# Designed miniproteins, single chains, continued (2): the designs that were tried, part 85

Each design is a single chain, and the fold is of that chain. pLDDT is the mean over its residues in the fold that is shown.

## One batch from the design tools (miniprotein)

Design m6941
Fold by ESMFold2-Fast:
Structure m6941 (fold): chain A 105 residues (1-105)
Amino acid sequence: TPALVVSPTALTVAEGEPAVATLTNAADRDLTVRITVTSGEAAVNVGDAAGPGLAEGESFDVTVGAGESLPLRVVAPAPGTTVLRLEDTDTGDSQTLTVTTTAPP
């Protein structure tokens, strides 16, 4: 079983609303997760900390404690699709999170 678990892996939210996924470290060791925007752009927050605004190709690292789960909040600046790659930096194992942001009616 991979140490890094992201659930859900696909989310649809309205413009201005955060998409919230759970980032879980299923291992008995601390995990450094590299979060990279592979498509689109988003402000990304893990836990209670305000995270950076990330453009396509940009990344930041977060540490998830052994057996810990943290909320991953993604806010896109405009309607469209944002794709994040979440990588276990020790193993290279990765998961993809897709966020679809819809225009207001």
Scores: mean pLDDT 79

Design m6942
Fold by ESMFold2-Fast:
Structure m6942 (fold): chain A 59 residues (1-59)
Amino acid sequence: SIADLTQEQMRAIAMKIKENGGKLTEEEKEELAKKFGVTVEDIEFVINNPALAAVLATL
């Protein structure tokens, strides 16, 4: 669940997005999901949710 992600974990996701030119591959999504104990759909929701864009912008 997204509620299981901390600000630090969201920052890590944002850093991976920046590292890869603004997007994540399916393998990178799976790696982050496994690492943080969430689903790939949770990672995709962070990437694609406008409400979370502000969090990404502050990182």
Scores: mean pLDDT 69

Design m6943
Fold by ESMFold2-Fast:
Structure m6943 (fold): chain A 72 residues (1-72)
Amino acid sequence: LGAALAAARAVAGDDIEAAEADEALRERAAEAAVAALVAAGLPEEQAREAVELLVRGEVPPEELARAVLAAG
């Protein structure tokens, strides 16, 4: 519980305080997404690949979700 709250606060706090583009904020958001996918049962390798492709905008989210699910 505490870990989840700390992660959410870190992302929100970074977003609130960032007046300019912040690479740390984007990295934390990506890691949070990877952690959520891993918690849902996806291997970390596939979760990281999926999040990276989504962030780059190269694959629609629904198509990527289907591909990752099929790979498991």
Scores: mean pLDDT 59

Design m6944
Fold by ESMFold2-Fast:
Structure m6944 (fold): chain A 68 residues (1-68)
Amino acid sequence: SSMTLRLAEEAIIEAAEEFGLSREEARRLIKESNGSGGKATRRIAEKLGIDPEELEKRALEHLLSRVS
């Protein structure tokens, strides 16, 4: 759903910001990923020089805090 997509996008943005990427740059990378959360997290992780799995874990924690 559009709400689930928005919550997932915000979770990825929050995780990226924690690792030092601006919210605007994170949103841009998400847009360039055409709605693929996996592609977005990989691109952001590459930009930050971190493990994609670490970013995805943190994004999932943010998402779970919002949907619980």
Scores: mean pLDDT 78

Design m6945
Fold by ESMFold2-Fast:
Structure m6945 (fold): chain A 66 residues (1-66)
Amino acid sequence: DAAARAARLAAQREALAEAWARLKAEHEANPEALTPEQLALLRLQAELARQGLAEEEAIERLTAFL
């Protein structure tokens, strides 16, 4: 079911956005240093962008990392 697949991807995208917003808020509270989680997430985002992965595949990999 394509609709069920799309719903799962949307849920993963939302979870990833929530995790990112949380890490960003933590960094804003202590701007002198990035957290290890934020650094790892930024590196992973850059790597996936370099690979030119499809959005679905990129979301799956980022969600698995979290």
Scores: mean pLDDT 67

Design m6946
Fold by ESMFold2-Fast:
Structure m6946 (fold): chain A 66 residues (1-66)
Amino acid sequence: MLSPAERRARVDALLDQARAAEAAGDAAAAQAHLDEVHALIEAEEDPAVRRELAERLARAQAALAA
């Protein structure tokens, strides 16, 4: 299983890839990256880390909407 630090790094990388896909007009690729982030958050066993990752996702989605 991924450590919390590895999971944070993977989430951040996927959120960056989702932003790049949105900028390129590839909504399907952006959604696939966001779906992988959701799966990583749900697979996290530590509720505090899960909350942190959910907050990161929320901030990234707000940035994508701007």
Scores: mean pLDDT 80

Design m6947
Fold by ESMFold2-Fast:
Structure m6947 (fold): chain A 72 residues (1-72)
Amino acid sequence: SKEKLEKALELIREGRLTEALQLANELFNEGHYGEAAEVYKEMARYLEEVEKDPEMAKIMREVAKKLEELAK
């Protein structure tokens, strides 16, 4: 749902990645693959820009790509 997506993006901005991942998992279980992919892309950006962890960001982008393929 748009509401869960917006909350997950807010949690990422606050550095609350574990809670954002829980919402991404809920979106996935509900079949909202495109919205779940957006959460993973935002987490990748946070990990790269804030935590300076490009390796983990790459993993998150790979998950997002797979979710985008499921959304088609």
Scores: mean pLDDT 88

Design m6948
Fold by ESMFold2-Fast:
Structure m6948 (fold): chain A 90 residues (1-90)
Amino acid sequence: AVIVNEEGTVAAGTKKEVKVNVKKGDHITFTVTSGEGKVVVTEPNGVVHTSNAVAGTTAINYTAAVDGEYKFLITAGNTPLTYKLEVKSG
């Protein structure tokens, strides 16, 4: 089942933080629909995942290792970045 479904836009040259509660075994997907930039995911245990955010790609796709609050820091480059963040039950 889909637990979290967030769509958003980050203005050019800015950052947006999104926080989601996740359970171990949940599937996390971050898809970039337009624009370019970076996404940084910080797990509850302090582990950090960094990926380039490129239009038309899935920048983040992994299974959650621990329960808790996951922080997504989304940075837009020279154009607005539009994304879709999904968390699905494992």
Scores: mean pLDDT 85

Design m6949
Fold by ESMFold2-Fast:
Structure m6949 (fold): chain A 72 residues (1-72)
Amino acid sequence: MKAEEEKIKEEREKAIKYLQTVEGLDPAKAEEVAELGIESEKLRKESAGTMTEEQKKKAAELKAKQAAIAAA
């Protein structure tokens, strides 16, 4: 469990750094996009490719938030 949490933290930090250095996002926006991306990936993994209606709605909301932040 602790190893998985550490891996998620490293992925989050790497995504934030990538979004700031390559995509040129502000630190706050990069953090938000990275968090939403990680949450979306967790939801996808937990569903094992088969999502419930509530999970589909959650995934759509996360995607819409990422798009709104990236567009702003």
Scores: mean pLDDT 72

Design m6950
Fold by ESMFold2-Fast:
Structure m6950 (fold): chain A 105 residues (1-105)
Amino acid sequence: MKEEALKLVERIKESAYTLLDLLKRLFPDEISDEVYEEMKKAIDEFYEKALKIVEENPDLSVEEFLKRLIELAKEMAEKSKNPFIRFIFNQIIKDLELEIERLKA
């Protein structure tokens, strides 16, 4: 599980950064360099906390791990007043919920 969990966390980070860069290009007037830095820090905070979940919980099933990432992403979305940060974390939640459904198939 640990190797699979680490690869998943890395893919989430890469996808979040890709989405951040896309949003900056689509909304350059709304996403200033300061807002971009705020969004990047939120993604980095999620990544560090997700890595800590992997390190502190080696016996978690894949489904339990995905559920913990969903709860973390919900917390990150709820604490932010920035609609673009909320959008990114809501996309992460949706992708993780789809992965759980795939595990049940």
Scores: mean pLDDT 84

Design m6951
Fold by ESMFold2-Fast:
Structure m6951 (fold): chain A 62 residues (1-62)
Amino acid sequence: MLEELKKQVQEEMRKLVEEGASREEVYQKIREISQKLREQGYSHEDVMEVRDAGLEQAEESL
């Protein structure tokens, strides 16, 4: 389940960067995803893992 979320977030970040999103837009999107996961009851550790995976993908693509 967590691994599936990490893949989905990485794919979203990859597409966002390919569509020409700025670094600020990428960071905003990551923040939105992190907030949604927190509201859905995911642990702080799980939210951090998903966030870090998304940021790593975005930074590699930027």
Scores: mean pLDDT 80

Design m6952
Fold by ESMFold2-Fast:
Structure m6952 (fold): chain A 77 residues (1-77)
Amino acid sequence: SMEDEMKRLNDELRALMEQALKLSPEKQQQIQQLLQKKGGEIDELMKEYAETGDEEKLKEAIEVLRKLIEELRQIVE
């Protein structure tokens, strides 16, 4: 279900953020910029979903979250 997928992705994001705290200041700044950009995209999609009930916006938000996790993995390594 979408709820199970969101929970899994959020658990994965939290684990990556914990690892991010151990990185250099330069990498932490890179991660912060990525979170601001992708987080903003997710927030806008979730806002549109809340206002319209369009489930495609929820699916798009999940896809952006997946891409965020993938990009964070590349930085955290």
Scores: mean pLDDT 83

Design m6953
Fold by ESMFold2-Fast:
Structure m6953 (fold): chain A 113 residues (1-113)
Amino acid sequence: SELERLAERLDELVERARELLEELEKNKDTDKEKTLEIAKELVRLGRELLALVREGVARGILTPEMLRRALEVLSEIVNALRELAKRYPELRPLTEEAERILAEVQRLAAEAA
């Protein structure tokens, strides 16, 4: 079904984000350039998560559980980027973009309630 396909796409994005968050932890103290590249990729995944949530809302197939999972992983991304931005101020624009993505998904969640 379309709902099952959306859930599968969400699962893939969540798994990829968690893999990148693990890579970020491994590199943050030893490789600044790789840390910046991973941070950019996490924000790209954030954009894909927002697009998927918007699609699910527009099609009426986004479940409350899918929304909670999207919010959870976006919060993990934002928290990781906020911590890194304390050490690498050049990450502030990416952190602010991730925060805007989270805020937009939170807005969609409020409208769906």
Scores: mean pLDDT 89

Design m6954
Fold by ESMFold2-Fast:
Structure m6954 (fold): chain A 104 residues (1-104)
Amino acid sequence: MPPLSPTEQRIVDAADELFRKYGYKNTTLAEIAKAAGVSKGTLYRHFPSKEALVEAVDRRKIAELEAKIAELEAKAGPDDLVAQMEIGAYEVAIAVLKTSLKRR
């Protein structure tokens, strides 16, 4: 998949924050557009539905978590239990997000 544009990144950032704070059901596209500093028309041009926004949020989060795992694996020693616990937690989070993406 191509990376998100700067405008799409702002929209996804606003969506992620509002979904975490108020939940999916209580968050509207109008509120996301306002938080991102874009018009509703601009938001609909990039993301035609809340489902498309949730998918973009989840996919970006998976990429961020995979990058964190790679950094920990590169930096951590073979017996670094704290790093192993953090990697395990990120792997569980990735599995949950991937399950959400498959059950749209």
Scores: mean pLDDT 80

Design m6955
Fold by ESMFold2-Fast:
Structure m6955 (fold): chain A 91 residues (1-91)
Amino acid sequence: DETLKKLEEAIEHLKKYLETGDKSEFEKAMENIQLGLLPKLEELSEEEKKKVAEKLEEFAKLLEEIYKKTGDEQYKEIAEELRKFAEELKK
């Protein structure tokens, strides 16, 4: 669906940022994650919520790798927020 597609696009942009250091890829990743999460979480099935949670966990893992390489606490903070959101979606 559109939400999962936007989250996959966000993950791909974040992977490119990790590979290239191009900050515009990080900006695109954040924009796509915001658009993917924007209105309809309550309308998702339980299976779709689990898939969204898995994608958020994957995104958080990439942010943790970026934090490890850069030492910039913002990436760690965003990763922690996304992991908490993923846990709420699995309930």
Scores: mean pLDDT 80

Design m6956
Fold by ESMFold2-Fast:
Structure m6956 (fold): chain A 63 residues (1-63)
Amino acid sequence: MKYEITDKEVLEIMKKYAGVESNIVTGDQIDDAGVRAALAGDEKAVEKLSAFAKEKKKELGID
């Protein structure tokens, strides 16, 4: 499933850790970015990606 990123900080994190070129991302890309951010010790990025994923799950009603 694809998600649109409207938060500029989340988009910057996704570009840095998942190498995405657009604001449309897949759940797999979000998970990959989270793992890479965690390995890099970027706790703020991990928290922002986790919050974004939770909000998208709520929006889809699959919480």
Scores: mean pLDDT 76

Design m6957
Fold by ESMFold2-Fast:
Structure m6957 (fold): chain A 88 residues (1-88)
Amino acid sequence: AAEAEEIAARIRELAKKVVELAKEKGAEIDDEEVEEEIARVVELAKNDPELGKVVARILELELEALEGGDKAKKEAEVKKLIAEYEAK
């Protein structure tokens, strides 16, 4: 229970950082749509902590890419994580 809540809190924190950096980099973001998606993902993570861990890792990779990392390489890592989760 506590673990799922911690994962959900981390997802919210990481998602907000990704959104803020994306806006700083000039991305056009609908705040209402993004907040709805974050709420949905957080609810899913609370019910499925393993999915929550995958989502948190994906957000960490997105944040690293936005901070000046190799975006193409990080996007490839994200796709791999999604495929691995979907395969099992």
Scores: mean pLDDT 74

Design m6958
Fold by ESMFold2-Fast:
Structure m6958 (fold): chain A 78 residues (1-78)
Amino acid sequence: SAQEEYLKKVEEKAKELIEESKKAAEEVPDLQPYADEAERRAKEAVEKAREGDLEGASRSMTGAYTLTAYMKDKVAAA
């Protein structure tokens, strides 16, 4: 179903963002709180998608993506 396809994509993207955030925190340890928050938001997106809350899932995923992008910029500047 479209809902199952969406959930799978959200789960795959969440795993990607969590992995990228952890890598950024390994390179710049001061980013660990940002990595923890990105992981929390990514997991929240998966839970919202599972519940059928597509708007909530999108919002949480955007939060995880924004934090991960911020961390990547900090790694590049370090």
Scores: mean pLDDT 87

Design m6959
Fold by ESMFold2-Fast:
Structure m6959 (fold): chain A 96 residues (1-96)
Amino acid sequence: DREKALERFRKLLKEYIENPSDEKARILYNSIPPSARGADPVEIIRALLTGDDKTFWKLFFENLINNKKPISLEEFKAGIDAVGEEIKKDPSLLEV
């Protein structure tokens, strides 16, 4: 179920932003379909976090069509940290 998977991902992502851990980062990374991991990590993470499922699926299909190589766990963590900093500056990003 895509809706339940995205909701679980958003919950874990918010929990990671509040209290980061390597375990949470690995769970989040492994929860993303490999085809989606090659997109801009900041944009993918922002779309997931704000519930912008339309943007998420657009980026997913763009990666699938372009056969992009998945990003590393370290690059993914950097993307989450960048989105976390944006949210600290503008908390309304979580109110979508």
Scores: mean pLDDT 65

Design m6960
Fold by ESMFold2-Fast:
Structure m6960 (fold): chain A 73 residues (1-73)
Amino acid sequence: SPEEKVNEILEKAQEEIDKLRDSGATKEEILDVYEKAVDELLRIAEESPDPETAARLKEYAEFVRKKVEEMKK
């Protein structure tokens, strides 16, 4: 399902962020992980032949992008 694809991408991003936080990573390094996750979601959405899956992936990408923008403040 599109939710499962989103969860997989976000779980991988969270694992990378947890590793970075344990090693004293900067805010910029953490934000880079989130931005890569957004790019991956948008890429999969554009490649998806199913309009519903594409729409759902774009929705989640926009949500994550908004959270990244809030963290930059």
Scores: mean pLDDT 78

Design m6961
Fold by ESMFold2-Fast:
Structure m6961 (fold): chain A 68 residues (1-68)
Amino acid sequence: MSRTERSYERYVGLMRQLRDADLSEEKRKKVLELIQQANEELSQARSAEEIEDVVKNFEKKVQEILEE
């Protein structure tokens, strides 16, 4: 599996986990904003490394929201 494919699989998997999570309305709004930002960053990414960084940053920010 390529680095790009692996990163995208992680991103999709994380989005599915968030979809199934019992989140408050406030947390859902924050998650949606992060998804929009990640999608924009992914559309601008020019390398496998940039895609991987976007996915890792998204995962970190999502974890911070879930811990609040």
Scores: mean pLDDT 78

Design m6962
Fold by ESMFold2-Fast:
Structure m6962 (fold): chain A 100 residues (1-100)
Amino acid sequence: SEAIKALEELKALAEEALARLEAGEPVAAVSERFFAGVAEIYAKMSPEVQAKLLEVLRRAQERMGEWMEKNNYSLSDEEAFRKYLEILLEEIERAIEELK
C-alpha cells in the first residue's frame, strides 16, 4: 500500500525529530527539517495518498489545539513541538492500523 509506505516515512521523520529534540538540538532547526521532510513526502504521493496524509496531519493539529487550550498555552516552543510529535505518532499508528 502506497498510503502505508507514506505514513511509515512520516512516522520515521517524527521519530527522528523527537530523537533530535531529546539530543538537545534547537527546536527551530528540528521543526524546519521535519516540515521540509513532510513536504518532500507529500510532493511524491498521488492525490489520494496526499488526502490521507493531510487528514492525519489535521487530526494531530486538532488534538494539539485541544491540549494547548487545556494547558492555557503555557508551553515553550520545544515542549509544544515535542507534544505535537507525540500526538502525530499516535495518529499515524492509528491510520496505518485502519489501512491494514
Scores: mean pLDDT 87

Design m6963
Fold by ESMFold2-Fast:
Structure m6963 (fold): chain A 79 residues (1-79)
Amino acid sequence: DELEKLLKRLIEAAKKGPLEALKEQAREAVRLGNASLSDAEIEAQVAALEAALTPEDRARIEEITKKELEELEKELEKL
């Protein structure tokens, strides 16, 4: 199940830290928007996003990621 694999990958990324969870979400969003992009191109876009983050953005990401992790774990339990 593609959805189950995606949820597990997002949960594992979230366990590594809030920023890693956001980067994994961004990778999936970019990949879904254009499946013909190479991994290097996707990583370049994710790296540019990370470089643009302020300390306030990072704190906000931590709060959002905590809530998203809880939702992802609930979705995985339904599968």
Scores: mean pLDDT 71

Design m6964
Fold by ESMFold2-Fast:
Structure m6964 (fold): chain A 71 residues (1-71)
Amino acid sequence: SEEEAIELFRERVLEPLRQAGLLTEEEVERLLKAARGLDKEQVDRFEELLKTEPHPLTVEGLLALIEKAKE
């Protein structure tokens, strides 16, 4: 379900980045709102795209990756 995919995205991607100090709680919530409509396959696609994302990570860059994952 969409809710399961969003929880997976929070747990596998956003919470690890927050714990590493790369995202704030407010940025996590913003990214979760943008991630609405992702399914599990698209979460997996996001993780693959993230592997080649330039550092430091930005919210704007992560928002663009969410849009690419939805394609």
Scores: mean pLDDT 82

Design m6965
Fold by ESMFold2-Fast:
Structure m6965 (fold): chain A 75 residues (1-75)
Amino acid sequence: MEELEKERKEALEEGLKYGSLSLTGDPNEGVITKERSVIERNIALMRRAEELRRELRAQGLPDAEIRERILAAVR
């Protein structure tokens, strides 16, 4: 359970590092997991994180703060 949470956080952090929140997109852009449950959770978190990132960026928040808020919200 905790390992899956860590894996999802690492995948989201890596996506944010490259400016992409897709965890199942291009193999070069994100972390792809082999576990179906982790993939489904990552898709849901990616969608939520992307919507939140877009909204916060529209509000003029700096990228560092956007990243922190996304990571806090997608737990």
Scores: mean pLDDT 60

Design m6966
Fold by ESMFold2-Fast:
Structure m6966 (fold): chain A 64 residues (1-64)
Amino acid sequence: SKKEELEAEYKKNIENFRKRVDELKAQVNKTLSPEEAKAYNDYLDKMLKKVEEQIKKFYEKRAA
C-alpha cells in the first residue's frame, strides 16, 4: 500500500511538473527569439525526461 501511495504521489508530481514546463515554454516563446525559444524548448524536453527519472529514484529511496 505504501508503495502504491508513493507511486501515485510521484505520478502527480510529474504531471504538475509537466504543466510548469508548459507554462515556462509559453513564457520563453514571449521572451526569446523564435530560434532561441525552439532550442530552449528542446532542452526543456530533454531535462523533463531526466527529472522524471530523478523523481522516481527519490520516491524509491524514500520507500526503502
Scores: mean pLDDT 79

Design m6967
Fold by ESMFold2-Fast:
Structure m6967 (fold): chain A 74 residues (1-74)
Amino acid sequence: MPSEDELEAAVAILALAVTRVVARKLGVEEAVRVADEALREASRLYAQKRYREAAEVAREGVRRAQEIIDEALA
């Protein structure tokens, strides 16, 4: 079984990937860019088994992308 930290990071990265798909579907290019940058960094950290840092980067990526989407749709 993967560790709790590994599972938490995987779930956070999945949430970020879903956020990217939503941003792309809505045509919010800046949010797609932010999500792509966060996905690259989170995936790099995950591959290095730095799961807590990967989860933090992924969650921040979701937060920033959602903020941009909210501003674009206002």
Scores: mean pLDDT 87

Design m6968
Fold by ESMFold2-Fast:
Structure m6968 (fold): chain A 68 residues (1-68)
Amino acid sequence: SEEELIRQAVEAVRAGKLDEAMELLNTLAKRLGLTPQQKVAMAKALVDAYESGTLTEEEAVARLREIA
């Protein structure tokens, strides 16, 4: 389901698995595009991962730009 794909993408970001997270997002975007709610969920996960030190600023900004 779309909800399950977003959940898995958020968990992948939190684990620092950016490539896995982006593959899951690309699966959703290819079918229906990302909803505003899905974009917000991913943006929050990316910001949280940056603030926790899991992602660099460059990585977080690049991924935020991709989902905008």
Scores: mean pLDDT 76

Design m6969
Fold by ESMFold2-Fast:
Structure m6969 (fold): chain A 72 residues (1-72)
Amino acid sequence: MVQQLLEQALKLIEQGDKYYEQGNYEEAIKKYQESIALARQAIDKSRTDMQVLEASVIASIGEGKLKEVKEK
């Protein structure tokens, strides 16, 4: 279900944030990439504009965080 993919993507962002705070940037990058992949799967499986919007927001958060850690 789309909601399960979104919940898992958010959990991966949270895990990435913890690695980032610990200075483990390589592991943070991996978690953010996994989150982005799941959010994009949620977009593909979405049936409503609202689901697409929610998934797109989560993907954008992950991409922003990924870009930030890659500069470290």
Scores: mean pLDDT 83

Design m6970
Fold by ESMFold2-Fast:
Structure m6970 (fold): chain A 65 residues (1-65)
Amino acid sequence: RQQALLEAARQVEATALHLLEQGVGPEEAEKARQYALLAQEYARQGKLDEAEEYLRKAVEYLGKA
């Protein structure tokens, strides 16, 4: 679960960074990046429920970009 959350959060971060580089949905893409980074931080700490919640928020904002 921790590995899957880390991998998913890294993919969301990479996608958000790509959108930011292209100037697509800058506010939403930046929020997605921030939530993806929080998901990675909590996952590394073993706080998997918090990591999953922040990952969900990251994906939500990524979809709005």
Scores: mean pLDDT 80

Design m6971
Fold by ESMFold2-Fast:
Order: sequence, then C-alpha cells, then structure tokens
Structure m6971 (fold): chain A 78 residues (1-78)
Amino acid sequence: MDSEIQKVIDETSKKLTEELKKLGVPESVAQSYAQAVADSIRWLAYEQGASVEEVKKFGDTASKVVVTRAQEQQQQKA
C-alpha cells in the first residue's frame, strides 16, 4: 500500500506541476501547489485510511481545483 500511495503522489505531483507550468506558473510555485496536494494525499492515506482508489480520485479532483484556481489568479493579476 505505501509504495502504491507514493506512486499516486509522484504521478499526481508530476502531472500537476506540468499543467501549472503550461499555464505560465513559475516552477517553484507549481512545485508548492503539487506539494500541498501530495501532503493532502498522505494525510488521507495514512491518517484517514483512504484506499488507493480514493486517493487517486482525490488527487485528480484536487489537481483540477488547483489548476482552476491558478487560472483565476493569473486573470486577477492581469
């Protein structure tokens, strides 16, 4: 389970960082967002006992929310 959870974290973090960089978000900021999602996945898996499927669904949902929020922030800065 631990290795599967880590794989979900790694894949989610990589995809989210790449998506945010495509939006023009600096790498350090993109990594900060990815880290926040990764920390949330760890909390759900280890503190709440969430399944691999549950943390995958959470990671996908959280990534969509973060991308949408980043797009909104870019619009507000313009």
Scores: mean pLDDT 79

Design m6972
Fold by ESMFold2-Fast:
Structure m6972 (fold): chain A 83 residues (1-83)
Amino acid sequence: ELEEFYRRLVERMTELIRRYQEGRMTRDELVEGLRALAEEAPEVVRAGIERAIANDVVPEGEIQRQLAEALGLALTWGEPAKL
């Protein structure tokens, strides 16, 4: 159940980034969506999201990597993650 929740969180974030990369949303809309997801996330994941926003650069792979690391091995994309 907790694993399902984290998987959905990552899927929603990936969808937002994908729409941004397709030019279908503005950076402000992406930032707002990411902050809304951060409200539902554990503190470590929320800190990662806020850091990405503060850097004014949102590469898709970097955010996904940060989420995988924060959420642990259950959500690795074939990459090793620390528990």
Scores: mean pLDDT 59

Design m6973
Fold by ESMFold2-Fast:
Structure m6973 (fold): chain A 94 residues (1-94)
Amino acid sequence: MLSTFYSQLINVYDDVISMVRNGTDHDSVLTFFTNRLNDIANNVRSTVGPDATRRIFSQVGQQVLDIFDALVNGTDRSSVVSMLNSAVSTVQSL
Protein backbone atom coordinates (compact mmCIF):
# COMPACT_ATOMS: atom_id res chain seq x y z
CA MET A 1 0.00 0.00 0.00
CA LEU A 2 2.74 2.55 0.89
CA SER A 3 4.68 1.49 -2.26
CA THR A 4 1.66 2.47 -4.39
CA PHE A 5 1.73 6.07 -3.11
CA TYR A 6 5.54 6.25 -3.45
CA SER A 7 5.21 5.03 -7.07
CA GLN A 8 2.57 7.72 -7.73
CA LEU A 9 4.90 10.37 -6.25
CA ILE A 10 7.85 9.14 -8.38
CA ASN A 11 5.63 9.37 -11.49
CA VAL A 12 4.74 13.00 -10.59
CA TYR A 13 8.44 13.84 -10.11
CA ASP A 14 9.34 12.21 -13.46
CA ASP A 15 6.56 14.16 -15.22
CA VAL A 16 7.75 17.45 -13.63
CA ILE A 17 11.36 16.68 -14.72
CA SER A 18 10.11 16.19 -18.31
CA MET A 19 8.08 19.43 -18.20
CA VAL A 20 11.04 21.43 -16.82
CA ARG A 21 13.49 19.92 -19.35
CA ASN A 22 11.05 20.64 -22.22
CA GLY A 23 10.87 24.34 -21.24
CA THR A 24 7.35 24.35 -19.79
CA ASP A 25 6.71 27.64 -17.94
CA HIS A 26 6.89 27.72 -14.13
CA ASP A 27 3.16 28.50 -13.66
CA SER A 28 2.12 25.45 -15.73
CA VAL A 29 4.63 23.21 -13.90
CA LEU A 30 3.45 24.50 -10.50
CA THR A 31 -0.24 23.99 -11.44
CA PHE A 32 0.48 20.41 -12.61
CA PHE A 33 2.55 19.59 -9.50
CA THR A 34 -0.09 21.05 -7.12
CA ASN A 35 -2.99 19.20 -8.82
CA ARG A 36 -1.14 15.85 -8.83
CA LEU A 37 -0.10 16.24 -5.17
CA ASN A 38 -3.73 17.03 -4.23
CA ASP A 39 -4.82 13.81 -5.99
CA ILE A 40 -2.21 11.79 -4.05
CA ALA A 41 -3.09 13.52 -0.74
CA ASN A 42 -6.81 12.75 -1.25
CA ASN A 43 -5.97 9.09 -1.97
CA VAL A 44 -3.81 8.92 1.20
CA ARG A 45 -6.57 10.49 3.34
CA SER A 46 -9.31 8.19 1.96
CA THR A 47 -7.48 4.83 1.62
CA VAL A 48 -4.84 4.42 4.37
CA GLY A 49 -4.97 4.37 8.15
CA PRO A 50 -3.35 6.95 10.47
CA ASP A 51 -0.04 5.05 10.84
CA ALA A 52 0.47 4.72 7.07
CA THR A 53 -0.46 8.40 6.58
CA ARG A 54 2.08 9.51 9.23
CA ARG A 55 4.78 7.30 7.65
CA ILE A 56 4.22 8.77 4.18
CA PHE A 57 4.35 12.37 5.49
CA SER A 58 7.45 11.68 7.64
CA GLN A 59 9.30 10.09 4.69
CA VAL A 60 8.39 12.51 1.84
CA GLY A 61 6.73 15.64 3.26
CA GLN A 62 9.88 17.76 3.51
CA GLN A 63 11.13 16.86 0.01
CA VAL A 64 7.73 17.80 -1.47
CA LEU A 65 7.84 21.17 0.32
CA ASP A 66 11.45 21.80 -0.82
CA ILE A 67 10.52 21.11 -4.47
CA PHE A 68 7.39 23.29 -4.19
CA ASP A 69 9.45 26.16 -2.71
CA ALA A 70 12.06 25.81 -5.49
CA LEU A 71 9.32 26.03 -8.16
CA VAL A 72 7.59 28.99 -6.45
CA ASN A 73 10.90 30.91 -6.04
CA GLY A 74 11.89 30.49 -9.70
CA THR A 75 14.95 28.32 -9.02
CA ASP A 76 16.91 27.58 -12.22
CA ARG A 77 15.90 24.52 -14.28
CA SER A 78 19.13 22.53 -13.76
CA SER A 79 18.84 22.90 -9.96
CA VAL A 80 15.13 21.92 -9.99
CA VAL A 81 15.92 18.84 -12.14
CA SER A 82 18.77 17.92 -9.75
CA MET A 83 16.42 18.23 -6.72
CA LEU A 84 13.77 16.09 -8.46
CA ASN A 85 16.30 13.38 -9.41
CA SER A 86 17.52 13.28 -5.78
CA ALA A 87 13.88 13.07 -4.57
CA VAL A 88 13.18 10.16 -6.98
CA SER A 89 16.27 8.30 -5.68
CA THR A 90 15.21 8.90 -2.06
CA VAL A 91 11.64 7.64 -2.65
CA GLN A 92 12.98 4.58 -4.57
CA SER A 93 15.07 3.70 -1.46
CA LEU A 94 11.92 3.61 0.74
Scores: mean pLDDT 78

Design m6974
Fold by ESMFold2-Fast:
Structure m6974 (fold): chain A 74 residues (1-74)
Amino acid sequence: SMLEELGRELAELTRRDPELAARLEAEAQRLEEEAKPQIEAAKAAGDEARVRALLEEMVRRAVELARRALEEAR
């Protein structure tokens, strides 16, 4: 799957460029922190569809960040 392929490439990135990998992880953490209050509000409202949509958007953005970092490392 795409996520499994990204996972393998990120593991290799961590080995080759741990500094870039650390920056990517920090960017992913910020993205998660930005999404957290919206996800928590949707959970409190019982809006499962919105929780799913917010999680899917967060994953999509994290994948884009990972791809950009991998392109930069090449």
Scores: mean pLDDT 77

Design m6975
Fold by ESMFold2-Fast:
Structure m6975 (fold): chain A 82 residues (1-82)
Amino acid sequence: DAIKEFQEKVKKVTGKTYSDEEAAWLVQQYAGLLPDLEAAVAEALAAGHVFTPEEQEQLEKLREFLELATELADKLPKVARP
């Protein structure tokens, strides 16, 4: 169940547990944000920023999270905020 995987990733990132309805709404909010994240990373690198190993790990986790949200948004019906 991909929505349960999303809930587990959200709990690991934020420490908060969401219902299926709340998670479905959050999927909609985060879906499609991966290109914006990659653009921000590219801008930082172009400005001479060097990511630490810890920052790289956090970016990898965020990429996985946004990728899953985008995949789920394509499969799930749109829901109103609970």
Scores: mean pLDDT 77

Design m6976
Fold by ESMFold2-Fast:
Structure m6976 (fold): chain A 90 residues (1-90)
Amino acid sequence: MKVVAVVAGIPSKSEEAARPLAEEAVNEAVKKAEAEGAVAGGIVRVVEAETEEETREKAEDYAKTLEEGLKASLEGHEIEMEVRVFWKEV
């Protein structure tokens, strides 16, 4: 079975502007993966960052930690990680 985990990274300084977009994108990605026969879950991660690139780096670090946890608990499954970044200047 394919397991898809979606991580949406948003910077703390623009969290209020970015969060609705990130939550919508995560919900759509999860719904799409489930429609394709996968088990899917998603999370919005708020990171302390001053740039879009730093936000991406921190979101990818969180995704790596999540992937290791999923591999430990879900033996015999194909795990796919998807990382998205939502940046909005205030």
Scores: mean pLDDT 79

